# Designed miniproteins, single chains, part 55

Each design is a single chain, and the fold is of that chain. pLDDT is the mean over its residues in the fold that is shown.

## One batch from the design tools (miniprotein)

Design m1900
Fold by ESMFold2-Fast:
Structure m1900 (fold): chain A 57 residues (1-57)
Amino acid sequence: PLLQAIADGLAARNARRQASVDEKADEAVKLHRETAGLDIDPARARAVKPAEVTLEP
């Protein structure tokens, strides 16, 4: 049935979106930790404004 095919398609899209978000989140955390090892000025951090910046790890 058409509706079932559409539902399956949406579920597949959601799964891909979730996987993509998880992958991006993991990559962002990794980069954030590597970058946090550098001496970063607060002004520069604020200018970039990443999702969440941890100043005191």
Scores: mean pLDDT 62

Design m1901
Fold by ESMFold2-Fast:
Formats: C-alpha cells, structure tokens, sequence
Structure m1901 (fold): chain A 63 residues (1-63)
C-alpha cells in the first residue's frame, strides 16, 4: 500500500545518507543494497572493509 511505499522511500533516503557519512569517515566508496520480501527489507551497507546487514519491518516504519 501507499504507507509501505512511503516507508521504503524514507528508508532508502536515510540509508543512503548514512552510507555517505560512513564513506566520508572511512575514506572509501559506499554501497547500499536493499532487498524487499513482503514487509521485510534487508539492508546491506558496504564501505571499504566495513559491512553491516540488518533487517527492517516496513509496516512498523510506516506506523
């Protein structure tokens, strides 16, 4: 629904901003990957040797 699409859009913007901040701090290019399965988004951020993967519930983000 529209709420889920808005939550995903917000997630993309915020995660990209975080990757850009990490890129500045670590002096390496940042890469963001987001996989969506139902209401679950799996986010992977890679900046140089730093790699973080976490899961976000889009329904909870929209509320």
Amino acid sequence: GAARERALELLRERVQGLADLLSKHLGAPGKVEIEVEGDTATVTITVGDFKATFTVNLAELAE
Scores: mean pLDDT 78

Design m1902
Fold by ESMFold2-Fast:
Structure m1902 (fold): chain A 71 residues (1-71)
Amino acid sequence: SLADEIQKWIEKSLEEKKLDYTELKRKLEKLFQEKIDKYNLNEEEMKELEEVLLEDLLEKAKELGVEITYT
């Protein structure tokens, strides 16, 4: 699934100590949009969850000494 692919990509990025924030944001936006469209979910609520997840992942990456890049 898309969620599985994104999770594996995040894990690999953390292992390699380099995380592309722009790409992470794009992947999460795509995942959440797919869920909104497929299940007719509330966009505002899903955007809030996406933001929380993005911030949590960014904090975790920084704590692990991962290089954050912006492309």
Scores: mean pLDDT 81

Design m1903
Fold by ESMFold2-Fast:
Structure m1903 (fold): chain A 88 residues (1-88)
Amino acid sequence: AEKRLELARRAFQAIADLVGEEARDITYDEEKDTVTGFVGDLPVGAIFIGDSVLAIAGRTEGDEDVIYVGGADSEGNAWAGKITAPAL
């Protein structure tokens, strides 16, 4: 649980740095093996893939849907990216 939560915090921080907001209220659900929390007011969900974590957050910006993706691994690497699509 603690190791999972630390891994997720790194992925959330990568998204936070990209968005320019603070990561907060990060919570691990042991039954689902998932993490939820926020970057500013943006809800973020995360899942685990092997020794890595993948975090995703979505919002609408104008006429586009924006998806933020963050990740971290057990080796101390963390990354984030932004994907834009037409709003649904």
Scores: mean pLDDT 81

Design m1904
Fold by ESMFold2-Fast:
Structure m1904 (fold): chain A 56 residues (1-56)
Amino acid sequence: SIPQATRLEAREMVKAGVPRSVIQKRFDLSEEDIDNLYKEVEDEGVQDLKDAVNRT
């Protein structure tokens, strides 16, 4: 498992469109860790997209 601080930063980079390889190298993440982060962002991304449209 990755530290929560690293997980939060990596998730923000995924949401910002930073390439997967750059995120993996920056935080020394395994392929499993980055795949799990993408699943978390996709799940939250649907929610955030709806919230952003409603707040704007």
Scores: mean pLDDT 70

Design m1905
Fold by ESMFold2-Fast:
Structure m1905 (fold): chain A 75 residues (1-75)
Amino acid sequence: QFKVGDYVRAKYNIESSYGTMLPGEVFEVKSVIPSLNGKEILGLYSLTTKLGWVVLANQVEKISAEEAQQVLQQL
């Protein structure tokens, strides 16, 4: 289960209309869109590249706020 404000990373290389998400990229969840099949679509904001993405919820995993904060401190 995902919510706005969660931090996530890709489980693997994910190809989308915006390009390829790398497993090392960290994202903030900006929107959660329910689908007709009970799967969620997530609007994401990259903390590393500063780009927006749209992905299926099952393609990403939650990370700790501490890990996300460490990424922000490096940028």
Scores: mean pLDDT 71

Design m1906
Fold by ESMFold2-Fast:
Structure m1906 (fold): chain A 68 residues (1-68)
Amino acid sequence: MTAEEAIEEMERLRREAEERGAAGGATVALSGLYESKKLKEQGASDEVVVETAERGIRAAREAIEADL
């Protein structure tokens, strides 16, 4: 998975969570997006950005499941 693909999947999960009323899941996904984009802006390696985004995706999915 590329950094761009991982960030896009997190943006998709945030939108899905908002549409389904999973407020916690949406918040977790937004937080993960912010951290991943921040690391990329600060010049972190693509591998670090991908790892951070993948952790965010997993956390967002767990939060969505807990909300629903």
Scores: mean pLDDT 79

Design m1907
Fold by ESMFold2-Fast:
Structure m1907 (fold): chain A 118 residues (1-118)
Amino acid sequence: DIEAKVDAILAKLEELVTLSPEQKEALRDLLTEALRRGMGADEITGLLGEWLGEQGIKLSQDEVNELNDFLREVVNQPSSPEAREWYVERLVKNLREKSGEEEVAEALRRRFEEAQNA
C-alpha cells in the first residue's frame, strides 16, 4: 500500500526535521508519485536529500544513512527503469530552471542513459 509507505516515510522524516503542513503535503505528493513509479530506497534517499536541500534543510551523513536504512526496510526493491528516468528528468529540469546550468543538466542526462545501457 503506497499510502501506508508514504505515511511511514513522513513520520521518519519528522523525527529528523521539522516540516510545515505545506511542506508535508508537497512531500506526500512527491513520495506518492515516486513510489507509484516503482522508485527504490537509494533513489528516494537522493530525491528527499535534493528536496530538503531546496528547502534549506541539510541532513548530516549519519541522518542520511539512518533515513536510507529505514527506506530499505519500507521499500524492499530496486528502482524500476521508469522511476530512475523520472528521477533524472527531475534533476535535469531543476538544474536548467534554478541554476541555468543547461550543459551540466544535459551531461547528467547523457551519463544516466549510458549507465542504463551498459
Scores: mean pLDDT 78

Design m1908
Fold by ESMFold2-Fast:
Structure m1908 (fold): chain A 79 residues (1-79)
Amino acid sequence: SAEERRRLAELLKRTLEALLAHYRRIAPTLSPEERARLHAGFLALLDEAIAWARRNDDPELLAFAERVRAEVEAIDAAV
């Protein structure tokens, strides 16, 4: 249903926000190998969120996930 899709989209946004905040906190404390693994896992989740947004015609979630990806790349560039 549309309501179920909306709830899932909001859950995905909250999850991505929480993961981004966590990544920002811990990335500087990790070894290069640990950071690479965490980065790869986070990007895999972002790719799934983007794929879901495209399948469900959710441009807000798509734009949000793309912004989170850009923020992850900025964090990596700063470490």
Scores: mean pLDDT 85

Design m1909
Fold by ESMFold2-Fast:
Structure m1909 (fold): chain A 68 residues (1-68)
Amino acid sequence: SAAERAAAEARRAAEEAALEERRRKHERLEEVIQATKDLAENPAEKEEEKKKVNKENNEFLERVEKED
């Protein structure tokens, strides 16, 4: 029926949107982890900026963990 087709299409769209959202979160997590590692491996210049970035990255990681 048309209602079944519409429901299946809506379900597919929701699944695709959820996968896209998870993919974006994973890409962002990889960026954050990589940036954190890069900061750890490089000389500690601009200490205030690096401390703020690390705190922001940690807060982002905690938020993502809570969402899953």
Scores: mean pLDDT 74

Design m1910
Fold by ESMFold2-Fast:
Structure m1910 (fold): chain A 96 residues (1-96)
Amino acid sequence: MSASESLSIEKVSEKEYHVKATLEVTDKETIEKLIEEIRAETISNPDAQLWKDAVLELLEKALSLEKGESASLTVENVTLKSSGVVLTLELTVLLK
């Protein structure tokens, strides 16, 4: 079974959004490959670097999962300085 992704974006107010992302994987090799690809990306924006660090933390936690388990990470009050929009990010990795 291949990896599958789901993404939902909920508008809470004119300047506040909740973003939920779920990654479903069948093997840990997929997680290891994603860690390598994300680590290889160069990010100069501090807000984007915070996102990169959060995703890497979640993926590294997901390496300890057993089948049927999930790992989640929530990053709250991420302010996009260019727009003044506030994001709450909820990320989940599920090993099937």
Scores: mean pLDDT 74

Design m1911
Fold by ESMFold2-Fast:
Structure m1911 (fold): chain A 104 residues (1-104)
Amino acid sequence: SPLDELARRFQEILDKLMEVAPPEARPLIAEIRNLFNEILDKAKKASPEVQEEILRIARELIDKMEEVVSKLPEMTPEEQIAALREMLEDARNALKKVDELLKK
C-alpha cells in the first residue's frame, strides 16, 4: 500500500541518519521519528479522502528528507546538525498541516 511504502522509505531514512549523523543528533532524529510516526498513525485513522491528502504531505516530506540524507556525508558535523534541525522543523510543519486537515 502507499502507506506501507512511505513507512519503509522512512525507515531507510532513519537507518541512514543513524549511520552518518553525529551522536549529538540522536535526540533530533528521535523527535523526527516520533513526528513522522504520528503523521502515519493519523493517516491510518483518517477517512479515505483525508488519508489521500495526508499521504501527499507525507510523501513530500519523505522526498525532501531523502534529498537531505543523500547530501549529509558531504557536510561537516555542524552542517549536519543544522540540516537535521531544518528537517525537524519540516516534520513539525507537515504535522501541523495534517492536524489542520483533520479539523476541517
Scores: mean pLDDT 88

Design m1912
Fold by ESMFold2-Fast:
Structure m1912 (fold): chain A 69 residues (1-69)
Amino acid sequence: SAELAEVERALAEEARTEEERALLERARRAVEGDDDAVAELLVEGAATVTGKDVPMEVARALIEKARAA
């Protein structure tokens, strides 16, 4: 049971790491093509996901809102 819980945690961490990588890659591409305001909002969104355990869906919605502005 302990090993099963550890495997489940590792899978969740892998999924989270991949989401964080995807978010940072999008932020990087936005910085290359977008204005400073969008770049700042994307960096803030990425920091929230990486530092505060915020769901990727929330970060994505924030990024989409920035792009729509």
Scores: mean pLDDT 55

Design m1913
Fold by ESMFold2-Fast:
Structure m1913 (fold): chain A 84 residues (1-84)
Amino acid sequence: MVTLEQAEEAVRRAVAALKERFGIPDDEAQALYDEIVEELRLLGDELSKEQVVGIAYSIAYQRFGKEVGEALAAEVERALDELE
């Protein structure tokens, strides 16, 4: 289980890495982060890693496609492991 604060920080780091890797504009990267965090907040204060990774993947896939979705999922998982 991870806290909402840890999940938000992991997503922030992952989106920053993705922005640099794929050349995503600042406004689009911010919109991606905001949409993911909004969905995470609806689930409450404690989340599974699978929930955080799955939501990040789904939203990134919808916005930017499968390659970006898979890359964000991997970066979120990595960031969550670093925050343990």
Scores: mean pLDDT 87

Design m1914
Fold by ESMFold2-Fast:
Structure m1914 (fold): chain A 97 residues (1-97)
Amino acid sequence: MIELSEEEREFVEEAVEELLKAEEENLPNEVGEEILKKLYEKVGEKGVAELVKRLLERYSDEPTAAKLLEFLESPEGLEKFLEQLKLWKAGKLPPLP
């Protein structure tokens, strides 16, 4: 569903590794938001959506994460999420949940 170039996929993988390291080091949520904003600048909303899917897949044994992953794998859910990411980057929505 999310079509990314090889270079864009590499940026997503780097961002996943940075977020996992931040989680391991118990860094503030603001660090995670900065990583997401940097990925948005490089790849746009599709890159951030792919990163969120990768993180949800890693935690798919948790019921809430599994349900969010199902939503993002649906065409309707992905379109709604991409629109929310655009509004978030424009400062028109609160931080990502």
Scores: mean pLDDT 73

Design m1915
Fold by ESMFold2-Fast:
Structure m1915 (fold): chain A 76 residues (1-76)
Amino acid sequence: SEKELLERRKKELRALVERLESRLDELGERKEEAEKAIEEARKVLEDENATVKELVDAEMRLSVFELYLAVSRVVG
């Protein structure tokens, strides 16, 4: 159901926000962008009327920082 999908997406987005927030200092020059993206994601999470699309879009915006962290660990 849409309700179950919304609950799952919100849980996933919260986990992503928490992971990135704990690793902000590893983002270097991208820390400020990440903090802004996290703030926007938190607003979506606090919105009881948030759609699956809005949750997915927030997750996608944050995913670029997860990718940056993954690449930075490998490339040094």
Scores: mean pLDDT 82

Design m1916
Fold by ESMFold2-Fast:
Structure m1916 (fold): chain A 88 residues (1-88)
Amino acid sequence: LEKAKKEIKELLIEAGAPEDVAEGLAQMAVDIAKVMSTSDEETREELLEILKRTVRRELIRAGVPEDVAEEVAEKVVEIARKAARELE
């Protein structure tokens, strides 16, 4: 999880997110990954959808272009999904 958190934080900072926003979103993503590792399939998909929407929204609020925010949100979701699988 520490590796996933660092990767997500670096990705968000490179996209133009302020450091505090990047830290908060990276923490949220790893917390969601922990919950997903013990959740049913329906709950997993709902959590990933919430994560994607939240990351995209916060990046747009921070001034990141919409297309970049969408791309980065998708990458964050994939990192979180992989981290949850590694907890199995």
Scores: mean pLDDT 82

Design m1917
Fold by ESMFold2-Fast:
Structure m1917 (fold): chain A 89 residues (1-89)
Amino acid sequence: MELSDAGVQALLRLAEVLGASEELRERIRALSSPREAADLFIELLGLDEETKELLRRALDEEDAEAEERFLAATEEKLLALREKIAGKG
């Protein structure tokens, strides 16, 4: 699968919201594959190795259970991140 422009733009927006470094934003703009985008998304969220393995199984093995578990773990991290952002006044 080829990386979509929308996917790159979504990652850039997430990096901006998180206050990511200029180097990380440049890495996002240089992305050429969905796998590279997925790796950077995981890095931005600070997800553990178990969650990375769930994403790999969902993408490479079409594992529906791994997809559901990955989405649940990602939602938890996104909610925690949203609360941290809201706490910065």
Scores: mean pLDDT 69

Design m1918
Fold by ESMFold2-Fast:
Structure m1918 (fold): chain A 87 residues (1-87)
Amino acid sequence: MSKEELREELLKLIDELISKETNPRIIEALQEIKYAVEKNLFSKEELEELKKLLEEIKNTTDPAKRRDLISRAAIFTLEALEKRALE
């Protein structure tokens, strides 16, 4: 899969996750992740790891576990942004 195909797939996943959320703080976190994907702030390897996290969120029915996974995805996004800032 190309980096561009990965980005498109991730944007669709994030939009699906946002559409199913009612918690404003979770929506905000997902929107921040979406922004980073749209601005091409991730490497291909980072996009592949983010895809794993987002797919786990989609497949998780436990609200507490789902929130934990979203927090992990947000932290992963912040780590990617920090790497870009150090370049």
Scores: mean pLDDT 82

Design m1919
Fold by ESMFold2-Fast:
Formats: structure tokens, sequence, C-alpha cells
Structure m1919 (fold): chain A 99 residues (1-99)
């Protein structure tokens, strides 16, 4: 089970992402968060502590599930193209990391 603080983070991220109108600053903040998540996914094989690796894997699996739900949301197609493409890149990185 995902810790409540990570669930709260994902809920807030989804709410921010699916706002009816995003400023250029908000778009850049979203892109920066997505890049950090890609870095985390790519770093998973280097995590040597089994307990830390398992917690990170569980968090990344929850991120993947939430992004797949976001892609089904009516507002996803209203997002800037660069954000949609960044989400697709993150999903590809998560598929690789979690295989």
Amino acid sequence: SLPPEFQAFLDEFEARLLKPSLTDEEVQEILDYLDLLIDMAESLPQVTDPAVRERLRAFLAAVKARLEEIKQHPNFKKLPKEVQEAIDRLLAALDEALA
C-alpha cells in the first residue's frame, strides 16, 4: 500500500495538471516534475537497498496507474502538446523501469 503522503502528492499533482487553464510558469513546473519522475524511474536499477528499491518501485507503479487514469480524463487532450508528450515519455520510462 502506498503511504498516505505519496497518495496526497499524486492527488494534488492531478488536480494541478487538469486545471482548466495553465500559465506558462505552471506548464514549466509540471514539465520539471515529470523530468524528476523520469530520473527516478531510470535510477531504480541503481538502488541497492532492497527495502528502498521496493518502496520506490511501489511509488513508481502508483505514478504509472495515476498517469494512465489522467490520459483517460477529458481534459488531457486540452493540455499543451509538450505536457502530453512528456507524460508519454514518462510512461515509457516507467514501463521499462517496472518490467
Scores: mean pLDDT 83

Design m1920
Fold by ESMFold2-Fast:
Structure m1920 (fold): chain A 98 residues (1-98)
Amino acid sequence: GPRTFTARLDEDPEERREVLRLLEEAARELGLPDLARLMKTALENGYEVLFERREDGRVVVRALKDGEVVDEVELDAETWRAVMRRAGELADERRRRS
């Protein structure tokens, strides 16, 4: 079966901020207020964001301040795929305007 894994965002602060903005916008458009809040809070405060994929395909998104969890959202695999697809579309739209 699939293994549980944890992913971190890119270590470049500007790329990290852009990814968080895209995920916040995608979450708002898809009607996911808890995810939008987590992304906004992490972006505004410089918190680390961790993504943990569970064996059933669910994704747990956590915002960390000094290693402590300050916000957590759990999404099913289908909802997470929709978020990633919309964030990718928004990133492509911004590249086409540049």
Scores: mean pLDDT 78

Design m1921
Fold by ESMFold2-Fast:
Structure m1921 (fold): chain A 79 residues (1-79)
Amino acid sequence: REALLKDLIQTSKTKIKPPLTIQEIFRLASKPSSKTPIPASLEDLNPGQKVIFKQALSFFDIDKNGSINEEELTFLLSL
């Protein structure tokens, strides 16, 4: 969640690329949160954020067909 704006700026400035696909993101989120120092993982989402994430996922996936940039994921998790 922290530095999400900086993360978005960095990715946009250099070039938007999907370093993480939906499959990879879900795989990462399936791992124990205690093992990864990621504060904004999918497992850390509350019920409301999960609903928003699903809707935003569908929106971003329209033309990407199952791909989400890490910047987009970070933004969604911050909601």
Scores: mean pLDDT 49

Design m1922
Fold by ESMFold2-Fast:
Structure m1922 (fold): chain A 64 residues (1-64)
Amino acid sequence: MDLSPEVRESLIRMAESVAAIAASRAKPGESVDGVLLDPKKSKEERIELVRKRARERTRKLLGE
């Protein structure tokens, strides 16, 4: 799908924000969006991992 760069960036940021909120509300050891929240990692590291997964998936859906 051919989207403007601004629209593409907005969709990626929205997906990251939703993923970060979900990860911040989940308990260590739970899975968020197919990503296991490793209790040995910091909360910030777990949130970033989920955000990265959401970003990658969204980019793939947008043809990247």
Scores: mean pLDDT 77

Design m1923
Fold by ESMFold2-Fast:
Structure m1923 (fold): chain A 64 residues (1-64)
Amino acid sequence: MSLEEIKKKFLERARKVRTIEEMMKVINELTDELEKAGASLDEIHEIQSEVARHIARVLEQRRR
């Protein structure tokens, strides 16, 4: 699976996140998948930031 395919998969999972605990699980699973795919630390950090930002937006919209 390419890094872009992993990112898309986890962005879809991010949309379904309802709790902080689910967010941590998604980010941890994302990190594991990226490491297994041979991503660099910079690539992992960039994709983690995109997915985490998306989750934060979903959770914030639920609170407002």
Scores: mean pLDDT 79

Design m1924
Fold by ESMFold2-Fast:
Structure m1924 (fold): chain A 80 residues (1-80)
Amino acid sequence: LTEEEADRVAQALKEAGFSDGVADAVKRMLLEEKMSLPELARALATYANARGDKEKAEFLRSLAGITDLDEFVAALKALP
């Protein structure tokens, strides 16, 4: 992923109600840790579940099959 693509994911997370801290951590995971989109979906689902947001966690877990960036960003914006 490019920095611009990682910024698109971070902005979609902010629009979905995640904090700036989570968005910044995700940008780092994508650019520095080279995390895949399925891996990110699973990590975000674990994070949401740990924060007590089971509905978001289940939705994010369902995104683990998405490997296309545009589809992933659109799905994040549809988060409940």
Scores: mean pLDDT 81

Design m1925
Fold by ESMFold2-Fast:
Structure m1925 (fold): chain A 88 residues (1-88)
Amino acid sequence: SEMEERLEEITKYEDEETKEFLKEILEILKNTKDPKEAAELIVKKVGELLPSADYGAHLELSLKIAKLLGAEDVAEVLEEKIKKESKL
């Protein structure tokens, strides 16, 4: 799909672990119709990388990819979640 080709181009210089993570994010974006549910699944997926990953950095990366792939409604929900967590 166009989103898959776009993701491959954006991530071509990333390591294989990051590429695999972002492919999982793409599958959530493709298979989830509700933006809130998609954002919650993305947050859960980032949480599964703990403790070996920077939680905030992976959330910000997921937000950037959602915006670049045109999932603007999911990106808006993710941005709100990131802002709320940074204040706690």
Scores: mean pLDDT 77

Design m1926
Fold by ESMFold2-Fast:
Structure m1926 (fold): chain A 65 residues (1-65)
Amino acid sequence: SVEALRRAAEEAKAAGDAAAATGAWHALQMYEQGNVEAARRDLEAALAASEVPEAAASLRKALGE
């Protein structure tokens, strides 16, 4: 959902994980454009690049885990 993606992006930013925050915001933009597959790929890439456990947990929740 848009809410889950926005929350993940904001939580990643608050946790200081710039790579995860940037990836999550890009995923949100793709989702708002109707490109759900690109949004999921961006979110998976953000999770893989995440260096902060709290940010990773928020990203995983946005993926439906």
Scores: mean pLDDT 76

Design m1927
Fold by ESMFold2-Fast:
Structure m1927 (fold): chain A 82 residues (1-82)
Amino acid sequence: SEKALEEARKEFEKYVEEVKKKMEELGASKEDLLEVEIIEGMFLIELSVLKLAKASDEEIREVAEKYKKKLDELLEEVEKKA
């Protein structure tokens, strides 16, 4: 649904800001912060594809979880270096 797409977009945008803040507190490099921006851009592209394909709410959630996991993995790598 369009509501599920908009909710996924807003929740992901909020999650990105939380991850960026944590990474900055850990002393993350500019390159690490750029990787967050790349992941966000890729997520927005996939959301656009899901919108065109009229994807199910379940498919939308699966894509959101996939990209949240990518952000979590990036944050974990930064934490290991801190």
Scores: mean pLDDT 86

Design m1928
Fold by ESMFold2-Fast:
Structure m1928 (fold): chain A 94 residues (1-94)
Amino acid sequence: DEELDKLAEELEKNGSELLEEVKAVLEEAVKEVKEEKGESGAEAMKEAVELAKEKLKKEKKEAELKILETMIEGEETGDELGALKRLVEVAKEK
């Protein structure tokens, strides 16, 4: 997949910047959900993830969106770094 190949190349060249941007968007979304709706804990996190996904889709940041989705999947399994490495490996294999 051309998108995954580009994501893998960007992760190798600027991986820390892309990951940092995704974390910043998610942290901003968590803050917005907590401040606007008064929600906290797991419910705030679920809504913040959806808000962050919508923000990235609106800005057409496909690479950042895929990183966010991979991080959330990794967080559920307790291995965010392993999930990100898997994304890079899949991109290189295809």
Scores: mean pLDDT 65

Design m1929
Fold by ESMFold2-Fast:
Order: sequence, then C-alpha cells, then structure tokens
Structure m1929 (fold): chain A 70 residues (1-70)
Amino acid sequence: MNSLISKAETLVQENQQLAKGSDDPAIQRHLSYAQEDLQTLQESSDVEKQIGALLSIIGDQEDIKLLLSK
C-alpha cells in the first residue's frame, strides 16, 4: 500500500471520529474537503499532487479541531 494513501486514510478516519455527533456545517464541510482530497490522492500517480492532497487533509483536521474548541 502507498504510505501516503495509508496516512491520508488514517487522518480521514480521525477526522470522522473527531466530528462524530457534530452537526456544525463548517465541520461537515471540512470532512467533505478531506474526503475529496483522499480521493485525489488515491486516483493520482503524481507524487506532488499526493503530497498536496495529504497536506490539505492535515489542514482540514486542524480546522476541525479549532471548530470543536469553540
């Protein structure tokens, strides 16, 4: 398995757990962004695109954490 894909899948699963029980539209939006980035990472053979998608997923997790800290 591609290590970048494995890391991204783990982060997306963590995002889902962090957002569990939240109906905040902003949190749901960041969950959707992370899912889209995971799809891009899974479908792309371009390492630069894969790294960019992974960084975007990391950013989405940080945004979810900030929204939950309100």
Scores: mean pLDDT 82

Design m1930
Fold by ESMFold2-Fast:
Structure m1930 (fold): chain A 69 residues (1-69)
Amino acid sequence: EELSPYELAERAARTALGMNPEAGYTARELAEATGLPVGPVRRALRRLVAEGVAVARKDGRTTVYRAAP
């Protein structure tokens, strides 16, 4: 079954947040770490925030995502 870039990004984001809940990731940092495009990764992170799985914090001009407590 062919996973879309959005499905791959969501799976990668959930895995990263689950493996290290104390860590914060920007969309670009997670995209670089996973080799995925930043657009799908940013979309996946926003979806996880909407689902209550992640929390987004603005730090200057960057948005940092962490696992929800």
Scores: mean pLDDT 79

Design m1931
Fold by ESMFold2-Fast:
Structure m1931 (fold): chain A 85 residues (1-85)
Amino acid sequence: MYKVKIVAESKLSKEEIEEIANYIELVLEELKKKGILESYKIEIEGNKLTIEFVAKDKESAERIAEGIKEFLESKGYKVEELTVE
């Protein structure tokens, strides 16, 4: 199993951050229901959004991490950390 951690910062409002976090949670929950993810966690700390998940295989971990990064950057986030191990 592969653990992914994504840390992103933005200048977005609290409301916009919460809406984006909620959307990502819905996506990760769907992937968990499909057996692609074992677990996930989303945490909001001021202007920082931290997303952690555990994927079954490396290819899924990397693809999902890249998709989340692209989505966050499209919404005005700066992805500061992205680790897959």
Scores: mean pLDDT 86

Design m1932
Fold by ESMFold2-Fast:
Structure m1932 (fold): chain A 81 residues (1-81)
Amino acid sequence: SSATVARLIATGEALLRWEAAHIRATESDRARQLALLRQAGVAVRRLLEDASAKHGLSEEERARVLAAFDAAFARIEAELA
């Protein structure tokens, strides 16, 4: 559903921003921050794929959730660079 898509998009970005904040708090080296963020991004993306399947999202709805996540990841990664 549209409401489920919106919630998963918001949850994915919020979780990624939380991970980025924790990485900044625990790692001072920029290159290591980026490596850790990329690892966190893979894990969050997998959680969104699993959640999309469990909530019975269509292929188009799953694609929208993942595209929104990939766009959010690119913005947050750029903020660390």
Scores: mean pLDDT 89

Design m1933
Fold by ESMFold2-Fast:
Structure m1933 (fold): chain A 80 residues (1-80)
Amino acid sequence: SKEEIAERTLAVLDRQGDRTVERMKKLSPEVQLMALESFERAAIEMAQSIGKDHGLDEELLEELLARIRARLEAYRKEIE
């Protein structure tokens, strides 16, 4: 289903985000924030591309993008 595609996309991005945070936690906060900013841009672009390729409804795509942004905001709050 389209909902399943959205959930799988989010799961992949969550896994990649967790890995990014874990690898960068020994670096300066500035570098960590730059890495998360780059990751967010790539994640949004990937979600939009998947949404168009698989014909996700506008509402479902907007919900997916909002969930991605919320996850990135949570990651930023973990930075020291």
Scores: mean pLDDT 82

Design m1934
Fold by ESMFold2-Fast:
Structure m1934 (fold): chain A 68 residues (1-68)
Amino acid sequence: MSDEEELAKLLEEYYKKVEEAKTVEEIERIHNETIKKIEDLYPGTRLGKFWIALIEHETKKRIEELKK
């Protein structure tokens, strides 16, 4: 599988899991697992940093929604 296909699958799984998650703890677990996998796929690259920043933003947004 190409790195692009791995990333696409990882992002699809992230969004599905975060949507289904009912607690901040579950969202943080999903976030940490996703970030680690992105770091493994794109270590030290600008592309990796971009996707990590995007996932951090989406995670923060979802956590704020649960706190309301």
Scores: mean pLDDT 81

